Designed miniproteins, single chains. Designs and how they scored, part 49

Each design is a single chain, and the fold is of that chain. pLDDT is the mean over its residues in the fold that is shown.

## One batch from the design tools (miniprotein)

Design m1683
Fold by ESMFold2-Fast:
Structure m1683 (fold): chain A 97 residues (1-97)
Amino acid sequence: DQIERLRQLLAQFQFFVNLSMQYIKQGNMKMGKDEAAQAALYGQRLAELTGRESDRAGVALVRQAIAETDPKKALQLLEQSKVQADEGVQAAVDELR
């Protein structure tokens, strides 16, 4: 149950981060930031449930990307956020086993 919930939240986080990156690559920074804000909501819940620094770092990177004015830097931050969240959830799932 908890493992399934964590995986579902990670999937939602990754979905919105990927959608954000897609809009930014298309030159639509406004929509990119709006989708990143949605990712941050799922990332925050994920960090609260796991209590892991990697998950907290993941949502912090998304929030930094929202504040970023350079599209290239925003994309780098969003890519790093996916790695951090994936590592955090994997570690949390392994601990629950």
Scores: mean pLDDT 88

Design m1684
Fold by ESMFold2-Fast:
Structure m1684 (fold): chain A 101 residues (1-101)
Amino acid sequence: KKEEVIKLLKEAGEKIIEILKRSDHPNADEAIKKVKEVMEKAIERIKQATSDEEIRNVFLEAFKEIAKIISDYLPLDSPAAREVFAVLEEAAGKFNEILEK
């Protein structure tokens, strides 16, 4: 489970960073830096997690923090913001499937 969740976070994070890079927003570099910091902390916390509950809490907190970063730096109706939220929604679905195993 941990390895699958870490892989999912890395893949989602890479997609989000790519979307932000293509957005050409003035604050994209700062948003990318903050997303990377959230992802790095989440991956380390998941590696240390001792229960499915801890894994779930870390994942949900990371996604909440990423959503806040996007809302702080991008208009929510922008194409880039919508693409990031679509990645987060897809990753949340895959995460639920991993925890049901």
Scores: mean pLDDT 82

Design m1685
Fold by ESMFold2-Fast:
Order: structure tokens, then sequence, then C-alpha cells
Structure m1685 (fold): chain A 71 residues (1-71)
């Protein structure tokens, strides 16, 4: 969370206009969540899960791992 906030602040400060600052903030937030989504998809493929309930379980597992890594 703190690193994400710092990346947003740095991107906003690098922007030349208010519109660019708003877009830079949105881009940083999007980039932050992309690795989590990729990790979930790869784990789903590795385990061969086929139901939404199983996919939700994998998503919770990956989210818990990311929370532990960011602590």
Amino acid sequence: MEELRRKIDEAVKAASTPEEAAQARADVIGEHYVPVVKRVNERIKEKGVKTLDEMDAVSREVAAEYRAEEA
C-alpha cells in the first residue's frame, strides 16, 4: 500500500497537466493489480481448476500470499 501510494505520487508529480496527472494515477493503479491477476491465472492453469468456486479459492490464496509479501 505505501509503495503503491509512493508510485502514484511520483507519477503525478512527473505529469505536466491535471489531465496527465489523473491518467498517470489510473495507470499506476492498473499496473499494480495486473501482476496479481496474472499470478491467479497461472495458478488456475497449473491446478487445472474448472469451477468458479475453485477459481475463487485460488484468488483468495494468491491474495493472502500478496498480503504476506507486502507486510
Scores: mean pLDDT 69

Design m1686
Fold by ESMFold2-Fast:
Structure m1686 (fold): chain A 81 residues (1-81)
Amino acid sequence: LLKEIEELEKKQQEIADQVNELSKQLSELQKKKQEALKKGDEEEAKKLQEEIKKVQEQIAELLKQGKELSEKRQELVNKMT
């Protein structure tokens, strides 16, 4: 039981690390979009907005997975109580 909780904690940390990396990528894409808009490059800005949406969707999916792992961890902790 304790070992299973430790494995879930490791998976939660892996998800947190992935979300952090994607969040950095999202910030870089936002900066590139702002630069494209300043240059009047509407086509590049639109392409960057599509990339931003994809990264946001990946972050949302990872956060959903993290929530599911958190709930599973809580079920295991409740069994110990």
Scores: mean pLDDT 83

Design m1687
Fold by ESMFold2-Fast:
Structure m1687 (fold): chain A 67 residues (1-67)
Amino acid sequence: KELEEKAKKYIEEANKHTERMRELWQRAQAATPEEARKLRFEAYRHAVEAGSNLAQARKYEKELKEK
């Protein structure tokens, strides 16, 4: 119940960060070198957040499912 809701919320947050990362990464490909550096750094931050949220979601999903 509660664990399932938490897992879903973490997955949603991970997806949001992943989409933002992809958007920023694509924009960096067409940007000036200075702007590309800033966009890639922003993308990196979102990638880290996505990974963290996905890891938390997996922990809660494992609690919900029996091995």
Scores: mean pLDDT 79

Design m1688
Fold by ESMFold2-Fast:
Structure m1688 (fold): chain A 97 residues (1-97)
Amino acid sequence: DEELRALVREFASYLLKVAPVSQDPALKHALEALRAAAEGRYELAREHFEKALEELRKAGLSEENPLYQTIKRLLKALEEDPEGTGRLLAEVLEELK
């Protein structure tokens, strides 16, 4: 899925740049979810994505927010194809080193 790959590359690039220097718990959980999924820890990845969505809701961000929508799409991809999604995330994270 080329569209999902492009979305993942943009999102991972953003998180790798911003999350390490941010105190935003949503960004930290989102980055940990990408890393967990790339390592094959799909349950942990789902937990981190769900925590990221919870933190965005607490911050008053709507479901129409691009960050919220991206996390929901990745969570769905992880539920439908955990191994394929994890492989995609591992490839993207390696490319962004």
Scores: mean pLDDT 85

Design m1689
Fold by ESMFold2-Fast:
Structure m1689 (fold): chain A 93 residues (1-93)
Amino acid sequence: AALSPEVLEALTEAGVAEIEIAVTLLLYKKGKLSDEELKEELERLRERYRELLARLEELLAKATSPLDKEELTREIEALRATIEELEALIEEL
């Protein structure tokens, strides 16, 4: 049993986005980004994550494989939590 190609692609994009957030926060912690630059980057990442969330939800609605459904459901929950965290961070800046 393997993930469908479109699900694997979407999950890969989610993983890349998570790395971008981690790198952005690390650069801020090291004093390489200003508060304004951090806010702009977090807003950009939030919009990317919202678009990705919509795509994952569409894939879940079309999914017939139990494996695809389980992995998409997990990632959708994780992505929603990440979006909420990004929104909270943006509001504090």
Scores: mean pLDDT 84

Design m1690
Fold by ESMFold2-Fast:
Structure m1690 (fold): chain A 85 residues (1-85)
Amino acid sequence: AEELVKKAFEAVKNNDIEKAISYARQAIDEARKLIEEGKLDEAFRILTEVRSILEYLYKKYPDNPEIQRLLAEVDALLDEVEKRL
């Protein structure tokens, strides 16, 4: 998961938005698995980092529906994790 976050940051730095979105999606999927395993602290850390990436992308590409959807998904997962921490 940490590797996926790093790859997403690198893709953003290289203006490779499709790769950035792809790596963010994969990191969210790994965070979901961590939540299922009860690893809430690790899931919270990953989701917080992915949220920062997606917030940057949203400010730059506000009309991208996939970025909007992923932000909403991360916010929902963070709410779930915070209630269980």
Scores: mean pLDDT 84

Design m1691
Fold by ESMFold2-Fast:
Structure m1691 (fold): chain A 76 residues (1-76)
Amino acid sequence: SLKPSLPLEEEIALARRDLDDFVARYASSPFPVSDIVGLKIRLVGLSLDPALREPVQALVDEAVARGLTEFAGLKL
């Protein structure tokens, strides 16, 4: 198996920071499709680790609550 390049807590922290930056950057403008796809791929990848499923689901729920409706219905 490929090992994560960072500890799991750090990977979640980076995904959380990316989400915060994403929402802040695009609060008043349309999101680039490439940025949405990139974040979705990262979240799905993280969810393949059973220990990260709950933290990843919480990030998805937060993204939807913060207006990223494109994350609604993302299956992990």
Scores: mean pLDDT 68

Design m1692
Fold by ESMFold2-Fast:
Structure m1692 (fold): chain A 62 residues (1-62)
Amino acid sequence: SITAAQLAAFQRFDVNGNGVITYAELQAIIAIPQSTFQAFDTNGDGVINFAEFQAMVQRMTQ
């Protein structure tokens, strides 16, 4: 289940409120190479959805 904390974390990066995170929105908060962003964009659509965001944050902090 999506917890309030998980949703709040995603919404913090979803600056435009469109339900996905672009590379530009992520760069506004955290310095990350585009290659790292692309590695977690598992479907190759140029944006990160909530599930991909959770996986990315977990791997970046470990």
Scores: mean pLDDT 67

Design m1693
Fold by ESMFold2-Fast:
Structure m1693 (fold): chain A 80 residues (1-80)
Amino acid sequence: KAEELLREAAELLGEVLGEENGENFYRAMSPFLRASPKATLEYIAEHLEYLAEQAEKEGRLELAKRMRELAKRFRELAES
């Protein structure tokens, strides 16, 4: 479940920053997710919320919405 959600975040980042950067994000976060799942899920949620705010300032409203929806799912999983 957590790895599936991380893959969705990596795919979204790949759409925005390029597939290689999305894959690098997945590869970097995967070991931290195994070592400290709650802290890593919360970290990813905060990062997505920050990126959503930046996207919104740039007028990329649909992207900001997608990032906030993913961030909410990461936070909900962290509290499970």
Scores: mean pLDDT 84

Design m1694
Fold by ESMFold2-Fast:
Structure m1694 (fold): chain A 60 residues (1-60)
Amino acid sequence: MVELKLSEERLKQLREDAEATRKLIAEMEATLDESNPIQVVSLGLLKIELSVTEEFIEKS
Protein backbone atom coordinates (compact mmCIF):
# COMPACT_ATOMS: atom_id res chain seq x y z
CA MET A 1 0.00 0.00 0.00
CA VAL A 2 1.43 3.37 -1.08
CA GLU A 3 0.84 6.38 1.19
CA LEU A 4 0.32 9.87 -0.30
CA LYS A 5 3.86 10.86 0.76
CA LEU A 6 5.38 7.87 -1.08
CA SER A 7 3.25 8.64 -4.15
CA GLU A 8 4.45 12.28 -4.14
CA GLU A 9 8.07 11.12 -3.70
CA ARG A 10 7.65 8.79 -6.69
CA LEU A 11 6.16 11.61 -8.79
CA LYS A 12 9.04 13.90 -7.76
CA GLN A 13 11.55 11.24 -8.90
CA LEU A 14 9.70 10.82 -12.22
CA ARG A 15 9.67 14.61 -12.75
CA GLU A 16 13.41 14.79 -12.03
CA ASP A 17 14.00 11.92 -14.49
CA ALA A 18 11.83 13.69 -17.12
CA GLU A 19 13.79 16.95 -16.65
CA ALA A 20 17.11 15.07 -16.99
CA THR A 21 15.81 13.34 -20.15
CA ARG A 22 14.64 16.67 -21.65
CA LYS A 23 18.09 18.14 -20.99
CA LEU A 24 19.75 15.10 -22.58
CA ILE A 25 17.45 15.36 -25.65
CA ALA A 26 18.31 19.08 -26.02
CA GLU A 27 22.06 18.30 -25.82
CA MET A 28 21.73 15.45 -28.34
CA GLU A 29 19.72 17.65 -30.74
CA ALA A 30 22.38 20.40 -30.46
CA THR A 31 25.19 17.92 -31.30
CA LEU A 32 23.18 15.68 -33.67
CA ASP A 33 25.13 14.19 -36.56
CA GLU A 34 22.43 13.22 -39.09
CA SER A 35 24.96 10.98 -40.86
CA ASN A 36 25.05 8.76 -37.74
CA PRO A 37 21.87 6.60 -37.76
CA ILE A 38 22.55 5.37 -34.21
CA GLN A 39 22.31 8.95 -32.88
CA VAL A 40 19.09 9.58 -34.85
CA VAL A 41 17.47 6.36 -33.56
CA SER A 42 18.66 6.97 -29.96
CA LEU A 43 17.23 10.51 -30.00
CA GLY A 44 13.90 9.16 -31.30
CA LEU A 45 13.75 6.53 -28.54
CA LEU A 46 14.52 9.12 -25.83
CA LYS A 47 11.71 11.36 -27.15
CA ILE A 48 9.25 8.43 -26.99
CA GLU A 49 10.42 7.55 -23.45
CA LEU A 50 10.00 11.18 -22.32
CA SER A 51 6.50 11.36 -23.86
CA VAL A 52 5.42 8.19 -21.99
CA THR A 53 6.89 9.45 -18.69
CA GLU A 54 5.26 12.90 -19.03
CA GLU A 55 1.86 11.33 -19.84
CA PHE A 56 2.18 9.08 -16.77
CA ILE A 57 2.99 12.11 -14.55
CA GLU A 58 -0.04 14.02 -15.93
CA LYS A 59 -2.37 11.06 -15.27
CA SER A 60 -1.01 10.51 -11.74
Scores: mean pLDDT 75

Design m1695
Fold by ESMFold2-Fast:
Structure m1695 (fold): chain A 91 residues (1-91)
Amino acid sequence: MEEKAYVVVFVDAETGRVLAVVAIGKPSDEAEKLVEELGKKYGAPSGIAPNIKTVEEAIEAGIRTFHASGVERVERKTYKGVEVVTVYLRL
């Protein structure tokens, strides 16, 4: 099973405010650069979570971290070979 690199963007579903941007899954220079770019663009905390391997694990971690009541929606797009997963959380 080949791991993929993902960038997960956590968003407040009500306000559209970016809460955090995190690189997960397979280590990737492209993902790390994108995390830095998006963190700077949105003024949001950004980083790498090498212990989180799947999008599902990242969503669960985000729910716990932000004390979300649930997930409103999840959007997936590919950008420069990196899968970007935007998770809209109900806070």
Scores: mean pLDDT 82

Design m1696
Fold by ESMFold2-Fast:
Structure m1696 (fold): chain A 70 residues (1-70)
Amino acid sequence: MSPEELEAVYEAVRPRLTPREQAVLDAERELGPRATDRELAERLGISVATVRRHQEAIGRKALAAAEELL
């Protein structure tokens, strides 16, 4: 996926996310694509398990958004 395609998916998925999921997505964008679950957890003040749950939810919603854009 190109950076332009990734940005389009981010913009399409962001309004479908809960405020907490949006915070995870925003933190991933700030820290970059190589950010670890632990770094995200520390930035957001939540557990690694909670980060992973939000990432799974974001991934499902992003896939749905990508299917609608195609």
Scores: mean pLDDT 77

Design m1697
Fold by ESMFold2-Fast:
Structure m1697 (fold): chain A 74 residues (1-74)
Amino acid sequence: STREALIAQGEAAAEAARRATGEEAARLYKDAVTNYSLAKDFARARAVLAEAEARFPDSPEVGEARKVLHAYER
């Protein structure tokens, strides 16, 4: 299903982000949060966003990820 595909893409992006550094990692975290938010898996989206914010507190990409989650969250 589309939801299962979004969750799989979110998981792949989160794993890639954990292995990456710098701007690439921040962008991959944003991709992970976006895919989980679109899938309405808000618990996983919040967990990955918290991880990203702890790792890159001043990243614009991570800031955009927070905005995406907020827009989709109930």
Scores: mean pLDDT 88

Design m1698
Fold by ESMFold2-Fast:
Structure m1698 (fold): chain A 96 residues (1-96)
Amino acid sequence: MRTELSEEERRELARLLEEARRLYEEIKELAKKLEELGEKRLGASLYTAAGILLAAVEAVAAGLSDPTASPLEVARAEVEALRALKEEAEKKVKEL
């Protein structure tokens, strides 16, 4: 059987990629706020981590996934990690 994604699965992957890109931009703005508040190292670390997670979702969407892993499961896990990073970044900004 071919491991080709269905049209519905491809649509879900596109949705997850769009969400990952939105989360990345939001984390990037939070990283800038942290740098403005004097937390330059923390801001740079958040920006780097978010970039790695976005790159993983983009690689999956481009078909550069491990053939033993579900592209949708990988993309969902990376998007959940981006959401967690955003939540921690927002919490840190509020504490400063």
Scores: mean pLDDT 79

Design m1699
Fold by ESMFold2-Fast:
Structure m1699 (fold): chain A 81 residues (1-81)
Amino acid sequence: LKEQIKSQLPALEEDLKNDKYGPAVKAVNAALGSIYAHQIGEKDLARKFLEAAEKNYNKATEKDDYLQANLDLARAAASKL
């Protein structure tokens, strides 16, 4: 699990820099990145992903329940950092 998360985190960071993805997609990916980073004890990386998730969430015109749920989970995890 930890090895799988470590392999996914760099790809999620690159996706945040890719202009072809819209804000909603970037927000979901950043929220997941924050949750994954927290699970492996990478507190600074989790905080960075949460920041990116909230920034992109605010830019998104459509906010679905899946995006909101993942953002709420990332915020809850980060509150214990």
Scores: mean pLDDT 73

Design m1700
Fold by ESMFold2-Fast:
Structure m1700 (fold): chain A 88 residues (1-88)
Amino acid sequence: MVVGLGITGMSKDQAQALLDKLKAQGLAVGSVIGDDILSLVLKVSPAQAQQLAEKLRSQGLKVSVSVGDTTTQAFTGASEGALELRKE
């Protein structure tokens, strides 16, 4: 199963560190890093994605979890994708 995560409020360094950890675990299948946004496509269950999202939210980050079209899962939370990608 594949789940999209949209994360806002983290620096590019924090986004890269998170992505590196997920790649090391073999969970990341897609990623986009922009200004103050990280969009991820993860090979996890929705429950596992929600646990990760809750952990990140506890650190003060805004996180959206999306399940649907695997091609667009990282952008299915259209509000974070559309709003943040325009800030480049």
Scores: mean pLDDT 66

Design m1701
Fold by ESMFold2-Fast:
Structure m1701 (fold): chain A 64 residues (1-64)
Amino acid sequence: SEAERRERIADVLDEAIEAGESVEETVDRLLKEGLISKATAEYIKKNAKTVAEAAELIAARARA
């Protein structure tokens, strides 16, 4: 379901922040798991400088 997808995205983002992962690593992991589209991944990579900013952009789009 979409709710389960959103929860999984949140888990990946939390793990990435704790591990000190880059935006590129985090976004690529979300894309590989099918949690976001390629278009969303490219948008985040261009507009987010930190994983925290990536999380805000994903939340704002809501529909990953």
Scores: mean pLDDT 80

Design m1702
Fold by ESMFold2-Fast:
Structure m1702 (fold): chain A 90 residues (1-90)
Amino acid sequence: KIKELAKKYNIPLAEAYLTVAREILKLDVPDEVKELAQKAIEAYENYLKTDNIFDMIVGHFYLQQIKRDYPDIFKKAEEIAIKKLEEKYG
């Protein structure tokens, strides 16, 4: 869903996923989830500064872990991120 939005508005995929990770941190979630989200944020921010593909892979790894183990948290954050990106780019 977020990937489809990024294609529609020509948003960098790293920016779209960074937005999701930031929204996870704003939710009332377990500390483990906050740590994973913070690591994803750091990786995507590094990728946007350095264009180092390994940072993109690392960010994707942490977000996929949250999506797998905490799918409801991921879905809620993704829905909020989609609305914010639509407001900014739509």
Scores: mean pLDDT 85

Design m1703
Fold by ESMFold2-Fast:
Structure m1703 (fold): chain A 115 residues (1-115)
Amino acid sequence: TPAAVLRLEVSPASLTVDEGGSATITDRATFAAPAPLTFQWYKDGELLLSGRGTQVSEKFNGRATLQASDSGEATLTIENLKPEDSGTYILVATAEDAAGRSSAAAQTTLTVKPK
């Protein structure tokens, strides 16, 4: 039988919003074998969340919420967007089973238009 493959989908793949608006980026990991999923969210190489659960990043001064679930969903929400929030947001999902470790990455590009 073929080895199970980890798949990761991002929605949206790119997002352009005006300064002062909000952005929500949702990723879904799918793995064909029963295995726990772990998530790591990055912005411009900086780790924002590792593992599972909800974390508010100090970098965003309480404007960002990071959430990962056991069901393979990970969501980043940023409110009151600033031009400095523009950049590449990367999710890395990892699954491990008896056959080994599998990882997948997805990215969203956020562009914030200054007012």
Scores: mean pLDDT 70

Design m1704
Fold by ESMFold2-Fast:
Structure m1704 (fold): chain A 74 residues (1-74)
Amino acid sequence: MLTPEGAEAVQRATDHAMRGDPQGARDSAIEAGRLGGKEGAEVTKQSAVYAARLAGNPEAGDAAIEGAEKGREL
């Protein structure tokens, strides 16, 4: 189960992805992966990618995938 901080980072990554902000999505996804490890990275990829695609911002979803994987390695 994610910590409150990890859940907040996932939500920030999702919000940035929905707005079409790849940099914000990536940075927030790095934090979510760092705080939540493998679980944080997987939840972030699923949530942010789904939200980005629904909003028509696939580049922000791709940035969230990259950020989550990088954060998991930290």
Scores: mean pLDDT 82

Design m1705
Fold by ESMFold2-Fast:
Structure m1705 (fold): chain A 74 residues (1-74)
Amino acid sequence: SPLREELEGLSPEELRAKAREVADGIIAHLRSQGDLEGVEVVERVLELTLQLAVTDPEAARVVVEGMIRHRDGL
């Protein structure tokens, strides 16, 4: 898929930057809806994803792809 190809081309640092960008978009949407619990969940997912981008980049790509799919469905 185009998403998979894009994410496979990213360095760990670029993958972290992408995770932050995607999470920020989801968080902004959730804040606009008053979903503060959803914001907290996404912030925790982001923290774990940033750690995975260094320790297990393939697992981080799976999580980031899921976040992009979720954001695009908003």
Scores: mean pLDDT 86

Design m1706
Fold by ESMFold2-Fast:
Structure m1706 (fold): chain A 92 residues (1-92)
Amino acid sequence: MKSAIEEVAESMVELQKRKEEVLERIEKEEASLNESQRAQAEMVKLVIEGKSVEEILSVIEDVLKKTHDEEEIKKFKEFVREAYKLALELLK
């Protein structure tokens, strides 16, 4: 069975393969995005640019800390770390 981590990792790989198209779409839609959607767009840009997982997690933490408790944020950060590691292995 594909885990949620595997599904997210595969999505990250698809973003890398379609990086030019995805970046162009984000740029065109950026002005109409709400705060949560802008944070997701920044995270996607960081993944496409090959930025460190810690930079991606910092963006996630800044958005979620307003509405989620510390334990929920920790679990989500761990999930993203595992998905990112798997995505890097799939890109090999």
Scores: mean pLDDT 68

Design m1707
Fold by ESMFold2-Fast:
Structure m1707 (fold): chain A 62 residues (1-62)
Amino acid sequence: PLVLPELSPEEKAEVEKEYERFKEELEEKVKRGEITEASAYAAANIYRIGRELDLQLARAKA
């Protein structure tokens, strides 16, 4: 069974910084009418979850 380790406070801070940067890019696309606010919200959350999962998997492999 695969058990994913919890992220450290430092790893969570890194993900938060990446999330904020990506969220800003998505907000610019919303302002340009390229995507909806709902799509931006979904994309930002998927990105954050994916980044957290990547770090957890890297730690589990180590």
Scores: mean pLDDT 78

Design m1708
Fold by ESMFold2-Fast:
Structure m1708 (fold): chain A 97 residues (1-97)
Amino acid sequence: GPAPSAEERERQLEEDREELIEYLKTVEKLPEEEARELAEAIIEGDLETIREWAKKGIRAAAIALGALTPDPQERLALAEEVGVDEASIERLREAAA
């Protein structure tokens, strides 16, 4: 189908940002300032900031880190570091082999 326009993409990114901030506040129980910092890091692809939040046990950060890491070996190493569930780690090992 037709690709979204630049204006539609910018509108979607702003909506996604606000939804992500609300998710981080309501589900992950982060204060507003920290939720905004993590949401901005996820949108900008700041892997170092996302990794630090994932290491603190924020599941949304761990999921985002995996999605933004295309190399299977790096995804496996990060998943093991942040404590992703065993079934997900086994799938990542199979993909990395």
Scores: mean pLDDT 72

Design m1709
Fold by ESMFold2-Fast:
Structure m1709 (fold): chain A 99 residues (1-99)
Amino acid sequence: MMREMAVLTTATAINAVGAETTLWIMEKVKPSPAQRKELIEGARRSYEAARENTRRAEELGRALGERDPSLRPEAEEMIRFSREQVRRAEEALRRAEEL
């Protein structure tokens, strides 16, 4: 379970980086309207994936904390980090949609 949480948390971070990279491309490269739409859809999928991975990590963290209370602080730290990555992806998507 802890290893699975680490994988989900890492996947959430990768998705956040993907959304931020999409925003950077849109700001610097000034894509066509069609390319812009595809990039925003990509960033939205990254945000949705980050949210789902975080939800699964929260479920696993709760189960892990119930089985071994000594691991609860580490699980909570991973969940906190994962939630911050979701916020980064959401902000990148929001800013991309406003361009």
Scores: mean pLDDT 84

Design m1710
Fold by ESMFold2-Fast:
Structure m1710 (fold): chain A 96 residues (1-96)
Amino acid sequence: KLKEEAIKLLEEIAEEFRELSKSKDPEASEIAKAAAETLDRMIEVLKKTEKEEDVINILEIAALMLEKASKAHPELKETAEKAAKRLRELKEKFEK
C-alpha cells in the first residue's frame, strides 16, 4: 500500500515538473527537467524496493530534493513546496 501510494504520488509530482520544464525561463526549465528526471529514477528504484523502511527513506530524499528546488527559482517555489509537503504527509502516515 505505501509503495503503491508513493509511486503514484511521485508520478503525479514528476508530471507537474515536466509541465514546469516548458517554462520560457531557461533556469526554471532546467531545474524542473532535472527534478522530473530524478523523480523518474526514484520511481524505478521504488518499483524494485521490498522494505517499507526503504520506501520511507526514498520519500524523505524526494522531499528534501523538492525543498531545495523550491528555493532555487521563484517559478518552482509553490509547486515544489506543495509536493514536498505531500511527500512528508505520506511519510508521516506510514512512519510510526
Scores: mean pLDDT 85

Design m1711
Fold by ESMFold2-Fast:
Structure m1711 (fold): chain A 103 residues (1-103)
Amino acid sequence: MEEALELLGEGLRAAAEGDLERAIELLSKATRLLEKELGKGSVETAKAKMALGLVLARAGDNEKAIEYLSEAIKGLREALKKNPSEEIRELLELTEKELEKLK
């Protein structure tokens, strides 16, 4: 878990620095580890997929961005069924708004 969260943090930092190639590499690794360890319906996996989707959109890969944001939405809906929290609802709404901008 710590390794996946460290990769997520490093990927977000790379994105902030404008290194989109490195951000995609790190966020892809973080997403894979979080999905393996926590499953597709975890909030952490959904957050990683949202971050990866947003970076892919910035890199001009709108098709992959739409794919990952759609998966994040699906994961957040599953997480919300397990733990109905306002924080998860807000993250779901934000992810849906970002997806609509790419259509």
Scores: mean pLDDT 85

Design m1712
Fold by ESMFold2-Fast:
Structure m1712 (fold): chain A 72 residues (1-72)
Amino acid sequence: MTPEELARALGVSLETAQKLLEALERIDAGKSYDEVAEELAKQLGISVETAKELLDRARAARIQFEAERRKA
């Protein structure tokens, strides 16, 4: 999944989508979800709650993208 695809799926800016994908990679590498959400919130100037909602939506979009690729 590219930042452009994620930006379109979530209706966010390309910059926000890039930050979300980097955050998901850190979580996949074993970094704490809470730590990543706090860092993302600081980077985007949003609340930690909003950052967690964006991360959850980004994860769901990535799962859907991977599922569609497996069906093809």
Scores: mean pLDDT 81

Design m1713
Fold by ESMFold2-Fast:
Structure m1713 (fold): chain A 55 residues (1-55)
Amino acid sequence: MNMERLKQQIEETRVPYLQTVYKLDKDEALELSFKLIDQSKQSGLQASKEIAQSL
């Protein structure tokens, strides 16, 4: 899949959510979102589920 599309989805959905709920700056929310995706890619779908439930 295209990385640009993934980044746009994160900025449009995940970043505003993290900013509102966790009071994070835009850069902090974006950084956290990419860290979660990287961990998900290494461990597969299972790790993605655990991280999503933790947030």
Scores: mean pLDDT 66

Design m1714
Fold by ESMFold2-Fast:
Structure m1714 (fold): chain A 63 residues (1-63)
Amino acid sequence: MEELREEIEKRVKELKDPVFQERARSAGEAVLDNAKKLGKSEEEIRQELNDVFDLIKAEEKAK
């Protein structure tokens, strides 16, 4: 879990806009919380995080 939180922070820092950084961090935390409740594998968690961050980056780029 700690390594996944570290990866979230790194991905958040790749974004330029503080609003999108806050959304990305919140979304990443939500993915971790849901994954813990559902017993998802680390591989599944990483895939979901990548999908969410890709979506948020696309949204930031589109503004």
Scores: mean pLDDT 78

Design m1715
Fold by ESMFold2-Fast:
Structure m1715 (fold): chain A 78 residues (1-78)
Amino acid sequence: LSPEEVVELAKEILERVYNTPGVPAAVRAAAFDLADAAVAYKETGDREPLRAAARRLLELARQAGDEGTAELAEKILE
């Protein structure tokens, strides 16, 4: 994925978790952290914060049973 595509995916994830009732606060916080990391990746090229944020979101989404959010987080890790 390009940096632009990563930012767009992070926005899609953030919109999804905010518009879906019953999503745990931890998942929403992780989605916000991912959006921040995506912007930083576009500015700096540093993939480590992006990968860390995406892995955390993937873990939390899977624990919460949110397969849709987990699938989108996996796309960022590719």
Scores: mean pLDDT 84

Design m1716
Fold by ESMFold2-Fast:
Structure m1716 (fold): chain A 68 residues (1-68)
Amino acid sequence: MKSLEEILAEIKERIDRLVAQGLSRETVLLAARAEVHEARKENPSITPEQAAEIIREAEEHIERLMAE
């Protein structure tokens, strides 16, 4: 199973791709949340608290990428 760091890295990579395609911040955030839910289904050892932390990290990454 993938580590939390590997899951976060995959989510960040998807965020990078979606931002590069010109999608809105809200759309990218929704996609990131969906990826976290999928990651939890594939990695049942991920706790709700860990999932929330991954979402927080993803949101911070989106803010950095979309800052002018």
Scores: mean pLDDT 79

Design m1717
Fold by ESMFold2-Fast:
Structure m1717 (fold): chain A 78 residues (1-78)
Amino acid sequence: MEEATRLILEGLRAASAGDLRTAAEHFRRAGEVYAEEGRYGEAAEMYRDASILYERAGDLETAAELRERAEEYEKLAR
């Protein structure tokens, strides 16, 4: 199984269990893997999803940082 796919599945399980911060961390790591592979569109989506989950968990500073990073990767994917 691809590492990014595994991280996404683990993140979905954590979110289903109500562990929003753990879910956010898994999506963030999936975004890092996609970015390392040059898959900037997928990286942007993962960072955006992680940002939403961090915001829901109350981690507003990390959420803002990941939103900005998602916008940067979205520009690279164009």
Scores: mean pLDDT 85

